# Designed miniproteins, single chains, part 98

Each design is a single chain, and the fold is of that chain. pLDDT is the mean over its residues in the fold that is shown.

## One batch from the design tools (miniprotein)

Design m3395
Fold by ESMFold2-Fast:
Order: sequence, then structure tokens, then C-alpha cells
Structure m3395 (fold): chain A 80 residues (1-80)
Amino acid sequence: MLSEKEQKLLEFLEEIAKDLPEEEQELLKKATIAQLQDKYEVLDSLSEEQKEKLKEAVARIREKVEANKEEVTKKYEEIE
């Protein structure tokens, strides 16, 4: 079970990732859940192709965060 705080964090990630390809959204969601549950071994089980797509997805999210840094930071603080 995800806590209310963890669920809000996941919803925030889905909102900022909504314009990304569906496959990249799925990988980001999987990575975020693994991080929240300290199950990093799940990420190690990804194929080379999936790892590359995850890197691309992270890069796209990072670009969106940089472009909207103040708004993203404020929304993230509201989750806490």
C-alpha cells in the first residue's frame, strides 16, 4: 500500500509526465514506486532497451522541471 503522501507524489509525477509517450510514463511510474518502496532491484531487472527509454524519460522530465522550476518546486512542497 502507498501512503497518502506517496500517492500524491505519484499523481504529481503523472501530471508532469502526461505529455510523454505512454511507454516512458509506465517506466517512470515503475521507477518511482520502486524508489518509494526501496525496491531498486526491480529497476536492475529492466532490459537494456527499457533502461535507455527510462533515461530518455528522466531527461524529458528534467527539461520540463527546468522550464517550470518555480511552479514544480511549489507543487512538490505542497505535497509535503
Scores: mean pLDDT 70

Design m3396
Fold by ESMFold2-Fast:
Structure m3396 (fold): chain A 95 residues (1-95)
Amino acid sequence: MSADELLAEARRLAAELRALVQQMLALMKQKKLDVAQMQKLIAQMDALIARLDALLAQLRAQATPAQRDDILDLEIELGIARLVLGVAKLLLSKL
């Protein structure tokens, strides 16, 4: 797989992860937490984070200097997703 193909797939997974992050943030702001839905999103986010992390590792090994900013943006987005996931897990652990 070329670096461009890896970057395109990483962007696709990042878009899916971004949608789940927005759903999780909305659930976390509800007056009564939907525990079942939050647990479902946690599982989906964990799976996408693992896939995106592995894909970014492959991309870093093959990337040209021109792709550096795109990779950094994706790594920042992955970091934000991990933070949101951590907060969601913490909230559920306190119930």
Scores: mean pLDDT 85

Design m3397
Fold by ESMFold2-Fast:
Structure m3397 (fold): chain A 85 residues (1-85)
Amino acid sequence: GKELLEKARRAFEEGDLDLAAAYLGLALKESTGKDEELTKEAIEGLKKVLRRVYELSGYEVVEVKESVEDGEPVLDITTRPRPPP
């Protein structure tokens, strides 16, 4: 439930992106089809984690498309190398 989102937020703030993603994935799995608000919050958290992972790897997230396929949320992510300063 919301405890998983709070644990994910804390892990993200501490720089533990793998742990943040794990808690967000568990929150998404628990909430999908049961709690639309919690599902949306988990998806938005996953977008933040993915953006940070790509930024640390020298990429930027250009676009994240949300869709629902077979009752499951799906994220399509487009990245590019970060432009030089």
Scores: mean pLDDT 75

Design m3398
Fold by ESMFold2-Fast:
Structure m3398 (fold): chain A 62 residues (1-62)
Amino acid sequence: SSRIEELQEKLFELNKKGAELLKQIADNPRMSQAQRDEIAAKISEITKQQIEIIREIRELRE
């Protein structure tokens, strides 16, 4: 369905965004702890959004 396709596209974009944030930490070993904590908080927020989207897809496939 178009709704499932839209949710899958959103999930794909969130996965890309999460990967880029992890790469920022990996590529910047001298990053401050405060900056790492901000990035970790953003990754946590992305993870919450991913879980919600996966739940919605499951509900639509029942």
Scores: mean pLDDT 87

Design m3399
Fold by ESMFold2-Fast:
Structure m3399 (fold): chain A 67 residues (1-67)
Amino acid sequence: SAEELEAEIRRLLMEELGASEEEAERIVKAIRDGNGGEAAVLVSRLGATPEQLARLGRLARELQSLL
């Protein structure tokens, strides 16, 4: 479900990238709103690895397909 994908994205951002709950929520909202550019800028500030960026991109695409 979209809610489960949002929870997984928030968990990855907070647990692996050290994002605050507010930062994670802002990124998830940008993905939901189709604002991939804002989401990419916010994620880049967290220092994500190429592997983490690839995982986030897959989850974001799947989330958008359910909305």
Scores: mean pLDDT 82

Design m3400
Fold by ESMFold2-Fast:
Parts: structure tokens; C-alpha cells; sequence
Structure m3400 (fold): chain A 67 residues (1-67)
């Protein structure tokens, strides 16, 4: 569904932001179509390195996805 695709794009952008900061989570680069993205679990504070504009966009997407 489009909602699930938006969630995956959101997570993809988040993963890229973390990778740019040199933060690597468990190596689960392959998204499982059944379960989605695995191994991408935050075990600490939410620090994605996103800009305020990107954070606002994420909040907007979150509302759009949930709506």
C-alpha cells in the first residue's frame, strides 16, 4: 500500500542520515517484503542528524501516514 511505501521511504531516509553520521545498525540492508526493514532498531536517543526542515517533513509524513 502507499502508506507502507511512505513508511519505508521514511525509514530509508533515516537510515541514510545515520549512515552519513557513521552510525551503522545491524547489517540488514535487504528489506524483507513480508516483515519490512529488519535490524534497524534504535537502542538509544533519537538522533538522526536530520535538519529542522527534514524533521518537520517527517512529522508531516507521520500525520499523513496515520491519517
Amino acid sequence: SEREELERRLLERLRRALAEKGVTLQPDEEADPRTGIRGLVFDGPVDTGLTPEEERELSRLDREIRA
Scores: mean pLDDT 53

Design m3401
Fold by ESMFold2-Fast:
Structure m3401 (fold): chain A 83 residues (1-83)
Amino acid sequence: MEKEKRLKELYERTKQAIDELNRVADELAKVDPGLGEFVKAQADSLRKAADEAYKNGDVEAAERILEGAETLLQKAREILESL
């Protein structure tokens, strides 16, 4: 139960971060279409990785993927603010 609950929490948080990342990518695409496409492609890759970690019950992988999604989201927001 503990591990399954943690895995589900990580998966849901990662999906939320990816949804927000896609929103930021759309905003970036209005100014720099190539950058927006790049960020969206990274979001798609993170989604696939998150799905695999969830299916495999890999909590450590799920934690690393969430960290990656949150880091990319922070960087994408920093870039958007600098434009």
Scores: mean pLDDT 86

Design m3402
Fold by ESMFold2-Fast:
Structure m3402 (fold): chain A 70 residues (1-70)
Amino acid sequence: SPADRIQQGIDDVTQMIDDGADADSIRAAITAIYRDMLANRDSIPADRYQQLMARIRANIDRIQAIRDAS
């Protein structure tokens, strides 16, 4: 499902951050997931959409912290 694909993408981004991938690659991956979220908004239950969006925002906060430390 779109939600399962997006969840996997979020997990992959979390792994990229944990593995120390470069900030531009992580940002590009987050951007792609965010676009997929918006494209599939009506296909994802509201509660799950909110959970996935919160996880995306958490990853954005992490990459911002990495960039600020650079």
Scores: mean pLDDT 82

Design m3403
Fold by ESMFold2-Fast:
Structure m3403 (fold): chain A 68 residues (1-68)
Amino acid sequence: GSAAVAAIEANAKAVMEVSEDPQERLRLLKKVGEAILDNIDDPQAASDAVAKIVEEGKKREEERRKAL
């Protein structure tokens, strides 16, 4: 597959580990896919954008855990 497809698959796995909420998973997967497609000619920029999306997702889950 293309580098973009491989990156989407790898990051989809990371997103699924960030949240168990199907709605949040779908939201994060859409953002990841958009970031990769927007930066398809710059793999480093795509990787950096996806990493930021995953970290924001993790931060959101940590904030939710702190609220329990």
Scores: mean pLDDT 73

Design m3404
Fold by ESMFold2-Fast:
Structure m3404 (fold): chain A 61 residues (1-61)
Amino acid sequence: HMEDLEKGLQYYEAARKAKELGDFEAAIEMYRKAVEYFSKVNPDLAKRVEAELKEIEKEKA
């Protein structure tokens, strides 16, 4: 439980940093990993992060 949450947070932070740097390919990959880990511990949080991921993918950036 705690390990999956920590990994999810790590990937989510990495995704946001990549997005801020304009590296959307890396951001998308990191967001996908964050969703995977969050889905194991907090499905509602996973859905919110997945929505952020879909917005980025929709822009294809």
Scores: mean pLDDT 80

Design m3405
Fold by ESMFold2-Fast:
Structure m3405 (fold): chain A 82 residues (1-82)
Amino acid sequence: SMEEELRALLEKLRARAEEALERARAIGDEATAARLEEAMRRFEALVEEAIRRGEYPEPVRWAAETLRLIGEFVDLEIAERR
């Protein structure tokens, strides 16, 4: 079902975000940690809204929040290399 698919995706991304938060904090990058937490909360809010409405997220909003979250993961990878 749509709800099962969206919850599975959210759970998977939440696990990745938790690992990334630990890595950001390990290198002392609290700014990247804060942005990653915000990006994840925005993504979670979009998914929970979609589940409540019984429909997939609007494509432009989905793309925007997905790109935001990916951007924060990329920023962390760059920070870890420096």
Scores: mean pLDDT 83

Design m3406
Fold by ESMFold2-Fast:
Structure m3406 (fold): chain A 70 residues (1-70)
Amino acid sequence: SAMEAEREAKEQQIRDLLEQGVSAYNAQDWETAAKLYRQIADLYESLGNREKAQRYRELSERFEELAKKA
């Protein structure tokens, strides 16, 4: 169904963003990592996965703080 295809598209987008986020983290690009992890959190929230949304939001906030100190 169209709704199932939309969910699968969001799940694929999360996987792509996670790959980019890991790359940014390994490069110590904290600003980019924070932005990508925030996008992941928003996608998980839109999918109703509130637990993962909260975890990735908290991680994004930690990277934002780290970026300000670097």
Scores: mean pLDDT 87

Design m3407
Fold by ESMFold2-Fast:
Structure m3407 (fold): chain A 102 residues (1-102)
Amino acid sequence: MKEEEEYEKALIDYALALNEELVEAALNDDWERVDRVLEELERLSRMPREEQYEFAKEYVERNPEAVERGRERLARLEAGDPEAEAEFRAASEKLRAYRESR
């Protein structure tokens, strides 16, 4: 159970890092970067759960700065930062429009 909790935490941290990567890329109209992140997410979704956990843990260990950026975005949203909320909504709108154009 504790090992599973540690892996689940790594998966959450990894998801936060990728979500921030998508937000930043979308806000900068960097669709090549968006495509890479979406491909990584699709690849992860096809992996067995055990492999997903191992991959997430390795990513988190290798990319602590990306994880920290993701956590910072979440903290700003939880604090009700209107700028962070506006950026997140703008990125979501851009990602939706881009996805529908594929």
Scores: mean pLDDT 81

Design m3408
Fold by ESMFold2-Fast:
Structure m3408 (fold): chain A 87 residues (1-87)
Amino acid sequence: MLLSLEELRARLEELLARVRADPSSIVEEAQGLVELARQSDPRDEEKVELLERAALGLLTIGADLGAPEADLARAQAILTEMFREIA
């Protein structure tokens, strides 16, 4: 079942809240963002925009809150591959 725009927004907000609470979860939440992307139509511009903003937010929050450099690099690699796949 594909997520609605509202369901995707709510799930992404929850994901970003978890990273703010625990920056060590950044790799797990990057994987969660990939799973949300798989449940979304890549031709839906609004959903792609939400995913792009959430990915940037995830990396920004992780860097700001001092997530380990190796975890930031891995999260960035996961998200880069995801956007390559949906582009």
Scores: mean pLDDT 82

Design m3409
Fold by ESMFold2-Fast:
Structure m3409 (fold): chain A 80 residues (1-80)
Amino acid sequence: HMKLSTFELDRLRRLIEGAKAYIEELKKKPVLTEQEIEDAQALRDYLRRVAERLSQTDSPEAKELAAEFRKLAEEIDKLI
């Protein structure tokens, strides 16, 4: 059974907070440029990959984080 280190958990939680801040800034924009859409798509895809890797870890913390990353990716997808 694979366990996430304290360092990995802290890094992942900081990524979640950063993504939340990014989404809030994106919501404030009335119109998105092509570059902003491209950047948002790249972040969405990255968050999906992180969630998929976390879903392979059989721990409650990893599954909870995977769900949060999937939710954030879905929120970005709805904005673009």
Scores: mean pLDDT 82

Design m3410
Fold by ESMFold2-Fast:
Formats: sequence, C-alpha cells, structure tokens
Structure m3410 (fold): chain A 71 residues (1-71)
Amino acid sequence: FQQQIDDINAQMQQIAAQNNVSGADLRKIRRDRITDILRSLGVSDQFIADINAAIDAGDIAAVDAMFAAVS
C-alpha cells in the first residue's frame, strides 16, 4: 500500500514538470488517485470521504490511523 502512495507522489512530480499545473490541481489529482486505489482494495466510499476530510483538515494523525486500518 505505501509503495502505491510513493508511486503516486513520483507521478505527481512528473505531471507538475510536464503539464505546468497548479498546486490545487495536483492535490485534486493525488486525491483522485488515492480514491481509485482505495476503491480497488474494496474500501467503502464513506471511508474514502472520511480520509479526504481528514486530509483537508490537516489531521495527519487521523490520516495515518485510517491508512493503517486498510493496510
């Protein structure tokens, strides 16, 4: 699971360099990719919504706990 997150971060850096996108657009792309991975793992839409809310709030401890629950 962590490897998939690391791969997303690497792809985000490449997209930023190639497409000259804003930080807000990069954040959206990251969320979309994390959402797709979580769905592929059979995680509920409610759980995905909760983790995205924690990310928006900047609650790193909650995000870490939520990822640990699905990994």
Scores: mean pLDDT 68

Design m3411
Fold by ESMFold2-Fast:
Structure m3411 (fold): chain A 85 residues (1-85)
Amino acid sequence: SLQEIISELVSQLTKLNQAILRKDIDAGIEEAEKLAEILSKVNPEAARQLRELVEQAKKSDDEKALELLHQASILGSQVIKELLE
């Protein structure tokens, strides 16, 4: 159901945000990839954009990777907000 997908998105976004707070880039990338997989069920375009941010993060230094993971978190939050409207 849509409610189950929203719950999975919120849970996964929380894990991504926790990795960002710890500045754990490897964990952040992993959690963002999982978030993109869930997003692909409701918003394939947002999932594509999030995967592009993850691929850029993998090729970046830690500071830039953290900025890109923050962008991924914002994108995930925006999609959840749109699904609740």
Scores: mean pLDDT 90

Design m3412
Fold by ESMFold2-Fast:
Structure m3412 (fold): chain A 71 residues (1-71)
Amino acid sequence: MKRGYNPEARRKIIEAWAKEKGRTLTDEQIDELMKKLDELEDFLAKNRVNLTPEEWAKLIDELFDEAIEKD
């Protein structure tokens, strides 16, 4: 993944995840997931955490599953 704030890249991650899970997301759900990704990237940047692609994918999967199931 490329560094920095990129709303288009984040939306593509969400869309790819949704297609993989066979889910249709509302605009509101997409907005919430984008906000959570923004918060996660900010947290990682502030704490200088270097995640492997596998760890990143797992965190995204857990984050999205929790957000969608509770909404």
Scores: mean pLDDT 71

Design m3413
Fold by ESMFold2-Fast:
Structure m3413 (fold): chain A 92 residues (1-92)
Amino acid sequence: MKILIVARAASGETIESVFVSESLADLEAAVRQMLERARALGLERVTIAIYAESEETAKEAMEAVVATAQRLGFEVVDSRVSGGFGLLVLRA
């Protein structure tokens, strides 16, 4: 699995970017850290972009990211997957 995750604030400022190459568990840990950082910064809205090697990998990543965000109390405002690209908009 090869996935690049980029978390951004509503301003477009990059909060964090992480490359995950091994497992969905590593992806979950990275996303948890990103979202905890966003919350610590007081951000009301966070956008997560997912760049994956395939649409299947992007969909699996999106499911894991959504589940992690919801467990941390974030609301899913919008979620899209097209090809190897996923976009998730979250509200804190």
Scores: mean pLDDT 82

Design m3414
Fold by ESMFold2-Fast:
Structure m3414 (fold): chain A 58 residues (1-58)
Amino acid sequence: SGLAALPPDVADRLAGLHRERTDLLTRAGGSTGPEKDTLTARADALDDEMNRLGLEAA
């Protein structure tokens, strides 16, 4: 996996962001209205951050 090729600090950060994103998506799936929108937006922001970190580390 891509994480195995990254510096340990970056890999740990990505693992943390991935867990946080998974939690947000799980909560969004159980939510409705503005709360769902907020959780989804936060998950999207984490997705962008993870992608950015992966590209910068490559």
Scores: mean pLDDT 78

Design m3415
Fold by ESMFold2-Fast:
Structure m3415 (fold): chain A 65 residues (1-65)
Amino acid sequence: SLEVQLRIKAALEVLLKDDSLSEQSKLALAVFQDETDLAYLKEKLPSYLPKDEAEKVLKQLEALL
């Protein structure tokens, strides 16, 4: 739904401004900033990040949804 897609976009915008995230995490998030498929994000985001950083980013993303 459009509502879910807008929620995912808003969550990604919040994470891009999160000073607790590394520069590498922010660069990976910027690549996917317009992605609205949560399943695709969960699959692809870890390929750009070390395991620990990927887990942190995905937990924070889910907490914002």
Scores: mean pLDDT 80

Design m3416
Fold by ESMFold2-Fast:
Structure m3416 (fold): chain A 62 residues (1-62)
Amino acid sequence: SLEEELERLLERAEQLFRDGDLNGFVLVVQDALDLALAAGDEEGYARIVERRDRLLAEWRAR
């Protein structure tokens, strides 16, 4: 399902973030955003943006 696909992409993105691969993180998050947009999932899109922005802010503060 689209939900399972999004969950897999977000799991991959969080793993890349934990590994310090910021570029890989951003690229996978963009894939998840593109999928949510294509599916018309406005709530999912907004949640992905919020999580991305929070993690990027944490990265910049370190």
Scores: mean pLDDT 83

Design m3417
Fold by ESMFold2-Fast:
Structure m3417 (fold): chain A 97 residues (1-97)
Amino acid sequence: SEAAAFYEALRKRVEENKDSPPANEEQKEKLLKAIEKAIEELSKFPTEEAKRAIERLKEEKKLFLELYENGELTQTEVEAMIEVLERETKKFLEYLE
């Protein structure tokens, strides 16, 4: 349920910001680095919940790369998603403690 709440918050933020201009390469790299940082932090916990969260983040990273290549990833989505990802990852890490 904690992992589900994390992804739901992320999806909601993306939906709210879908009408912004396309992301540039710098914005794409910033988002990918934020996802990689979240994976690194979660990988310190040998739990099934952390493993599932990491697997989902890897799939989301692949999806965002595909969206960027198609010109569908937006600048506002990148900015909002980084904030949501950092906040939800911190919350999830506190749950795993």
Scores: mean pLDDT 75

Design m3418
Fold by ESMFold2-Fast:
Structure m3418 (fold): chain A 94 residues (1-94)
Amino acid sequence: SQKKLLEELKRRIEELKRRAREALERFGESNPEIRRAAEELLRKVEELEKFLEEIGKNSNNIEDGEEAMKRFEELLEEVRRAEEALREAVRRAE
């Protein structure tokens, strides 16, 4: 179900961007931990988004696709860790 996972991830990418920007607006100036975590999340989400676009464009090349899938999983894990770091920073500030 790779297709369903990609559709869900695109929707989550949009949600994560909104959450990170909201955290920056509310806490970014007063809390450097939250600012750094939110900026990192935005950067990782952008990297994942660009990579998903590359996969969509070059999916007809199986050799590149297999290597891309492994890197995609690594990028997904990085985004997940960045999201958790932001969540923890916000919780500690509250």
Scores: mean pLDDT 78

Design m3419
Fold by ESMFold2-Fast:
Structure m3419 (fold): chain A 76 residues (1-76)
Amino acid sequence: DLEKLAEQLKSSDKEVVKKAALELAAIGDESAVPLVVEALKSKNLTDEQKEYIAKILLSAFKSEEARKAIAEAARS
């Protein structure tokens, strides 16, 4: 469930965030990119959390469109 994994990226528990990011990376489904972008644009995430999530996911998503969207959202 990509929606559940993307929601877990907004967790206050760093281990939950790490596991969700790694599982999204392992799945590699680019249909998750809009959900990831929404999570990264959440005002409740710290800049450190956004950078950490983006670093993991940018290692997995290879398309230019996906990488650009994730990097841009992480800087928001």
Scores: mean pLDDT 78

Design m3420
Fold by ESMFold2-Fast:
Structure m3420 (fold): chain A 69 residues (1-69)
Amino acid sequence: GKNLMTEEQEELVNRLIAEAIKQEKSPVIEVSGEVKELKPSDSIEEIEEKIRELQEEAKERAKEAQEKR
């Protein structure tokens, strides 16, 4: 299928997939301290959605962390 991601998003997704594959037991994707489980059957579209969700959670967490100080 045609890739609709930006070049930077595509590189990030590919690197995160490679890191998850290196993990033998429980592949996870992590962005700025937020973690989502990756499944072996996840498509690029599903991985993109998980990254987007992680980035939104990371933004929320960053605001919370600043307020706790």
Scores: mean pLDDT 62

Design m3421
Fold by ESMFold2-Fast:
Structure m3421 (fold): chain A 73 residues (1-73)
Amino acid sequence: MSAEADKLFDEGVKLLAKKKYEEAIEKLDQSIALDPNHPRTPFAYLMRARAYEKLGKLDEAAQARKQGVRIAE
């Protein structure tokens, strides 16, 4: 039941690599919402933090980083 969450996470990571930060956040949010208990969810929060940093949204980046660290990192 996490195959769709995995797919959304992978798409988010690809978008981040292509510097499509807003679209990356959208896909990562969908991945987290679909399976919040997924083993990759902490990484999704950290990827969102990176995207927010690139967009200059430092407060949102700090919040996302804390969520990622709190869960498993």
Scores: mean pLDDT 77

Design m3422
Fold by ESMFold2-Fast:
Structure m3422 (fold): chain A 66 residues (1-66)
Amino acid sequence: AEQAALDAAGERGTAAWKRVLPPMRELAEQLKAEGYTADEVQALADTVPEGERGLLNGAAHLLAKE
């Protein structure tokens, strides 16, 4: 029961994440086109306010997947 409830919550979280993913992917592509690496974007995330850090962390993660 607990596992199924966590899976259902994860599915809702994944649906919400998919709504954000296209803008995050576009940001990752833009940064890559400008010559940024995943490590450089991750370093930028550490220097920005927490509100922007999540977006940069996601972009760095997408760049790291390559």
Scores: mean pLDDT 67

Design m3423
Fold by ESMFold2-Fast:
Structure m3423 (fold): chain A 92 residues (1-92)
Amino acid sequence: GIKVVSESVERQADGSVLITVELESDDGKVATVGARVDSDDPESIEEAKKILREKAKEMLENKEVGDRVPIESVTLSTGSTLTYAAGVSERP
């Protein structure tokens, strides 16, 4: 299965929010997705977390250790911009 290892949300001085999601698969792969949302709106943060969890799951299912996703940007339903990058590593 896939489990959530960590989720962090850090509000920035400019009103943006940094979000990091880390998921682990039973085969020892770890997917890490780091992102910025240009708003601290709770609906934007919750939508972003959902997108990042889904991206991390996709990375664990479809990518190998060492794979990375180029920086991508998505417009949320709230009109805020989510910018993220993702990678897959092994547990130590």
Scores: mean pLDDT 83

Design m3424
Fold by ESMFold2-Fast:
Structure m3424 (fold): chain A 98 residues (1-98)
Amino acid sequence: SEEEKLKKEKEELKEKALKLGEEIAKKYVEIADKTAKTKEERDKFRKELNEKGKEINELVEKMQEAIENNDVEKFKEIILELADFAGLEEEVKKEILK
C-alpha cells in the first residue's frame, strides 16, 4: 500500500503540474490581450504566445519527468521558470526556497 500510495501521489503531482502550466498560459494570454493597443501589437503578442505556449508545455513535461525521477532540485528549477512566465517568480521563490 505504501508503494501504491507514492505512485498515486506522483500521478496527482503530475496532474497539478499540468494544471499549473495551463493556468500560467491562460494568464499570459489575458495579459497579452490587455496590453496590446493596435492590431499589429495583438498579432505580435499572439505569435509570442504560441512560442511561450511551446516553452510552457516543454517545462511542464520536464517537471513531470523530475517528479517521476524524484529530482527535487530540477522540480524547483522548473517551477521557478514557469512562475517567471506569470510574473510570480519572487512569490514562488519565497514559498519553495524556504
Scores: mean pLDDT 70

Design m3425
Fold by ESMFold2-Fast:
Formats: sequence, C-alpha cells, structure tokens
Structure m3425 (fold): chain A 100 residues (1-100)
Amino acid sequence: MEVPSREELREMLRSLSDEQLEQVMKLLLGALSRAHRDGRVSEAEAAAIQALLEEAGRLRDSDPERAIELLVEAWERLLARASPELQAELVRGLQAIAAA
C-alpha cells in the first residue's frame, strides 16, 4: 500500500465526517501506544504527538482547518517512527475509515 502524501491526507481528512475523524484520532492514539511499547518513540516524542491529537480534538468544531493540520502533523511524526507493519496497519485503518 502507498502511504498517502501530505496533500492527499489533508484532502481526505477534510472529506471525513466528525465520527470518522474521531475514529482517525483513536487509530492514531492506538498506533502511538504501540510505537511507544516497541521503543520506536521516546516518552517526550509520545507526549508531543499525543498533545497534537488532543489539540486537534479541541479545535475540531471551532477551527477545523487547524485541527486537520494538527492531525496531518501527528500522522507524519508517527509514521516516521512506526515499524513497516504498523505503517501498513495505519494506512489500512485510515482507508477503512474513509470508505465507511
């Protein structure tokens, strides 16, 4: 599976419903926990990515464009640290959410 580009991810996230965006956030939080357990992210990196996700959730109703940018940043940071297996799971999970 091809990893989506930053622009492709941004366009896709903008097309998602609020419920689908919540599923994306849960997917990313789960993947972050796995990457941390695998030793692929430090505690500081995990905290930084989690903070991006929390801020995205907070801004979703008031500033949806900023929320999307924060989700893109969290995705890119996590993908850079994730194992090839976890990267594939993230891409599959994202595609499944977008198809629902």
Scores: mean pLDDT 84

Design m3426
Fold by ESMFold2-Fast:
Order: sequence, then structure tokens, then C-alpha cells
Structure m3426 (fold): chain A 80 residues (1-80)
Amino acid sequence: MAEEIVRLAAEAAERQGISYTEEEIEEALKQLESLPEKEQRIALIRARTLVEADDLIAAGRIDEAEALLARAREEIAALE
């Protein structure tokens, strides 16, 4: 889970021209692995949704991006 979150966050950052060092990635993984499972699941949903929504918006699929964001919001609310 933590590895997936960091990978998705790094992918989103690279799209903005930001590169993380290997040391920064390792520290982020360690910090995420120390979080409760619930917080890790919320972080995963947020990271995945950010990447997927950006792809949909870039493709002009705005309605699908909005639906994805709404579903992510409901999933996060169910975990809170």
C-alpha cells in the first residue's frame, strides 16, 4: 500500500516537473508505513484519484473525472 501511494505521488509530481530523490522516496515510504491502515487507505484513494482525474481531464473526459472525484469522496467518507 505505502509503495503504491509513493509511486502514484511521484508520478503526479513528475507531471508537474518535480523529481524526488531516492532518499526522499525511502523516507516517505517509512512515514506512510507508520500510519494506521485507515490513513494509508485514504492516502491511496487520494493519490490514485489525482493521477486518474488528471488523465481524464487531459483526454477531455471531464464528466468521467467528476464522477471519479465524487466516488473517491464517498469512499473516503465511508472510511472516516
Scores: mean pLDDT 78

Design m3427
Fold by ESMFold2-Fast:
Structure m3427 (fold): chain A 97 residues (1-97)
Amino acid sequence: IEEKIRKVEELIEKVRNGEATREEVRELGRLIVELVEETHSPELLEKARRGATLALVAVMRMAGMPDEEIREFLLELGFREEDIDRALALLRAAEAA
């Protein structure tokens, strides 16, 4: 867990600085899913997954990933289509404001 958190922090910093590769953004997504899956409460896991979906979509967009690639990648990781589509819609609305 501690080594995964450290890796996530490192990858987030690379994304913030515009230094993250597409591969590194995908690794960040996988690590966050693994950390969320280590939650022992189904209710907390569900809330954490929704929050993680929004955060991951935002991070992947900052890294220059197309919306369709983000959607496909998160679906492969087991995120729900409606959570992904809601996150994309929220970020599009914020960008248009």
Scores: mean pLDDT 71

Design m3428
Fold by ESMFold2-Fast:
Structure m3428 (fold): chain A 87 residues (1-87)
Amino acid sequence: QVNRMQQALRLTQIARHYLQQGDIDGGIRNLQRAIRLLDQVTHPYVQQARDYLQQALRYAQQGDIDGGIQYTDQAISYLQQGIDDLG
């Protein structure tokens, strides 16, 4: 559980970095990978992080980098809280 959440957190941080660089495609790919890792994790913080990652993905797909980063930051916060709660 924690290992999948840590991997998803790292992919989410990588996605944020690509979005900051203006690489929307790189951001989208890493957001999609993070979402897939969380599909099998049942935890309230993970469910909220997954919802925020899906919102970040929608904004990135629309070319809204600022919106993509904002929702990515929310997902990072919830993933970190979930890891701290379980570890």
Scores: mean pLDDT 86

Design m3429
Fold by ESMFold2-Fast:
Structure m3429 (fold): chain A 66 residues (1-66)
Amino acid sequence: DELDDDSLSRGIAGLLISRGFDASPFTGDNSKIPRSVQLDRLRRQARRQGIPESVIRDRSRVWQDS
């Protein structure tokens, strides 16, 4: 789970960076902010940046609840 969180967050951060978006808030010191909060912030920013929901969902599938 923790490893999946790291892989997931890096996947989304990489996607945002490839689109020219700032993912720095997530790539910094993560010990003070819960992973779920950081992922929610990245997802919201990705949506605002115009990245398709299908792409965000694909990168974030491990976090998808039933």
Scores: mean pLDDT 56

Design m3430
Fold by ESMFold2-Fast:
Structure m3430 (fold): chain A 85 residues (1-85)
Amino acid sequence: SMEALKKAAEELLELIKNNAPISVINSKFVELMRLADQSKDKDATIALVDELVDAVREIADQTGDEDIEIIASLLAMYLGILRSS
């Protein structure tokens, strides 16, 4: 559901902001992608992932954390796939 996807995105951002272990962040990222792939509302899913990419990039820029920059890059690549499907 879109509610589950939005909650996963919110939880991912909180984990990143709270400097959670990278393994926990990666697990939530994988869950987010699985929920996005299962979504039937493509336009809403694209909009949500686009907003998430911007938010994660902002955190990466503020922290200089290379792992968070990698997550932002992977989310941006995934967004490109969603847009081309």
Scores: mean pLDDT 85

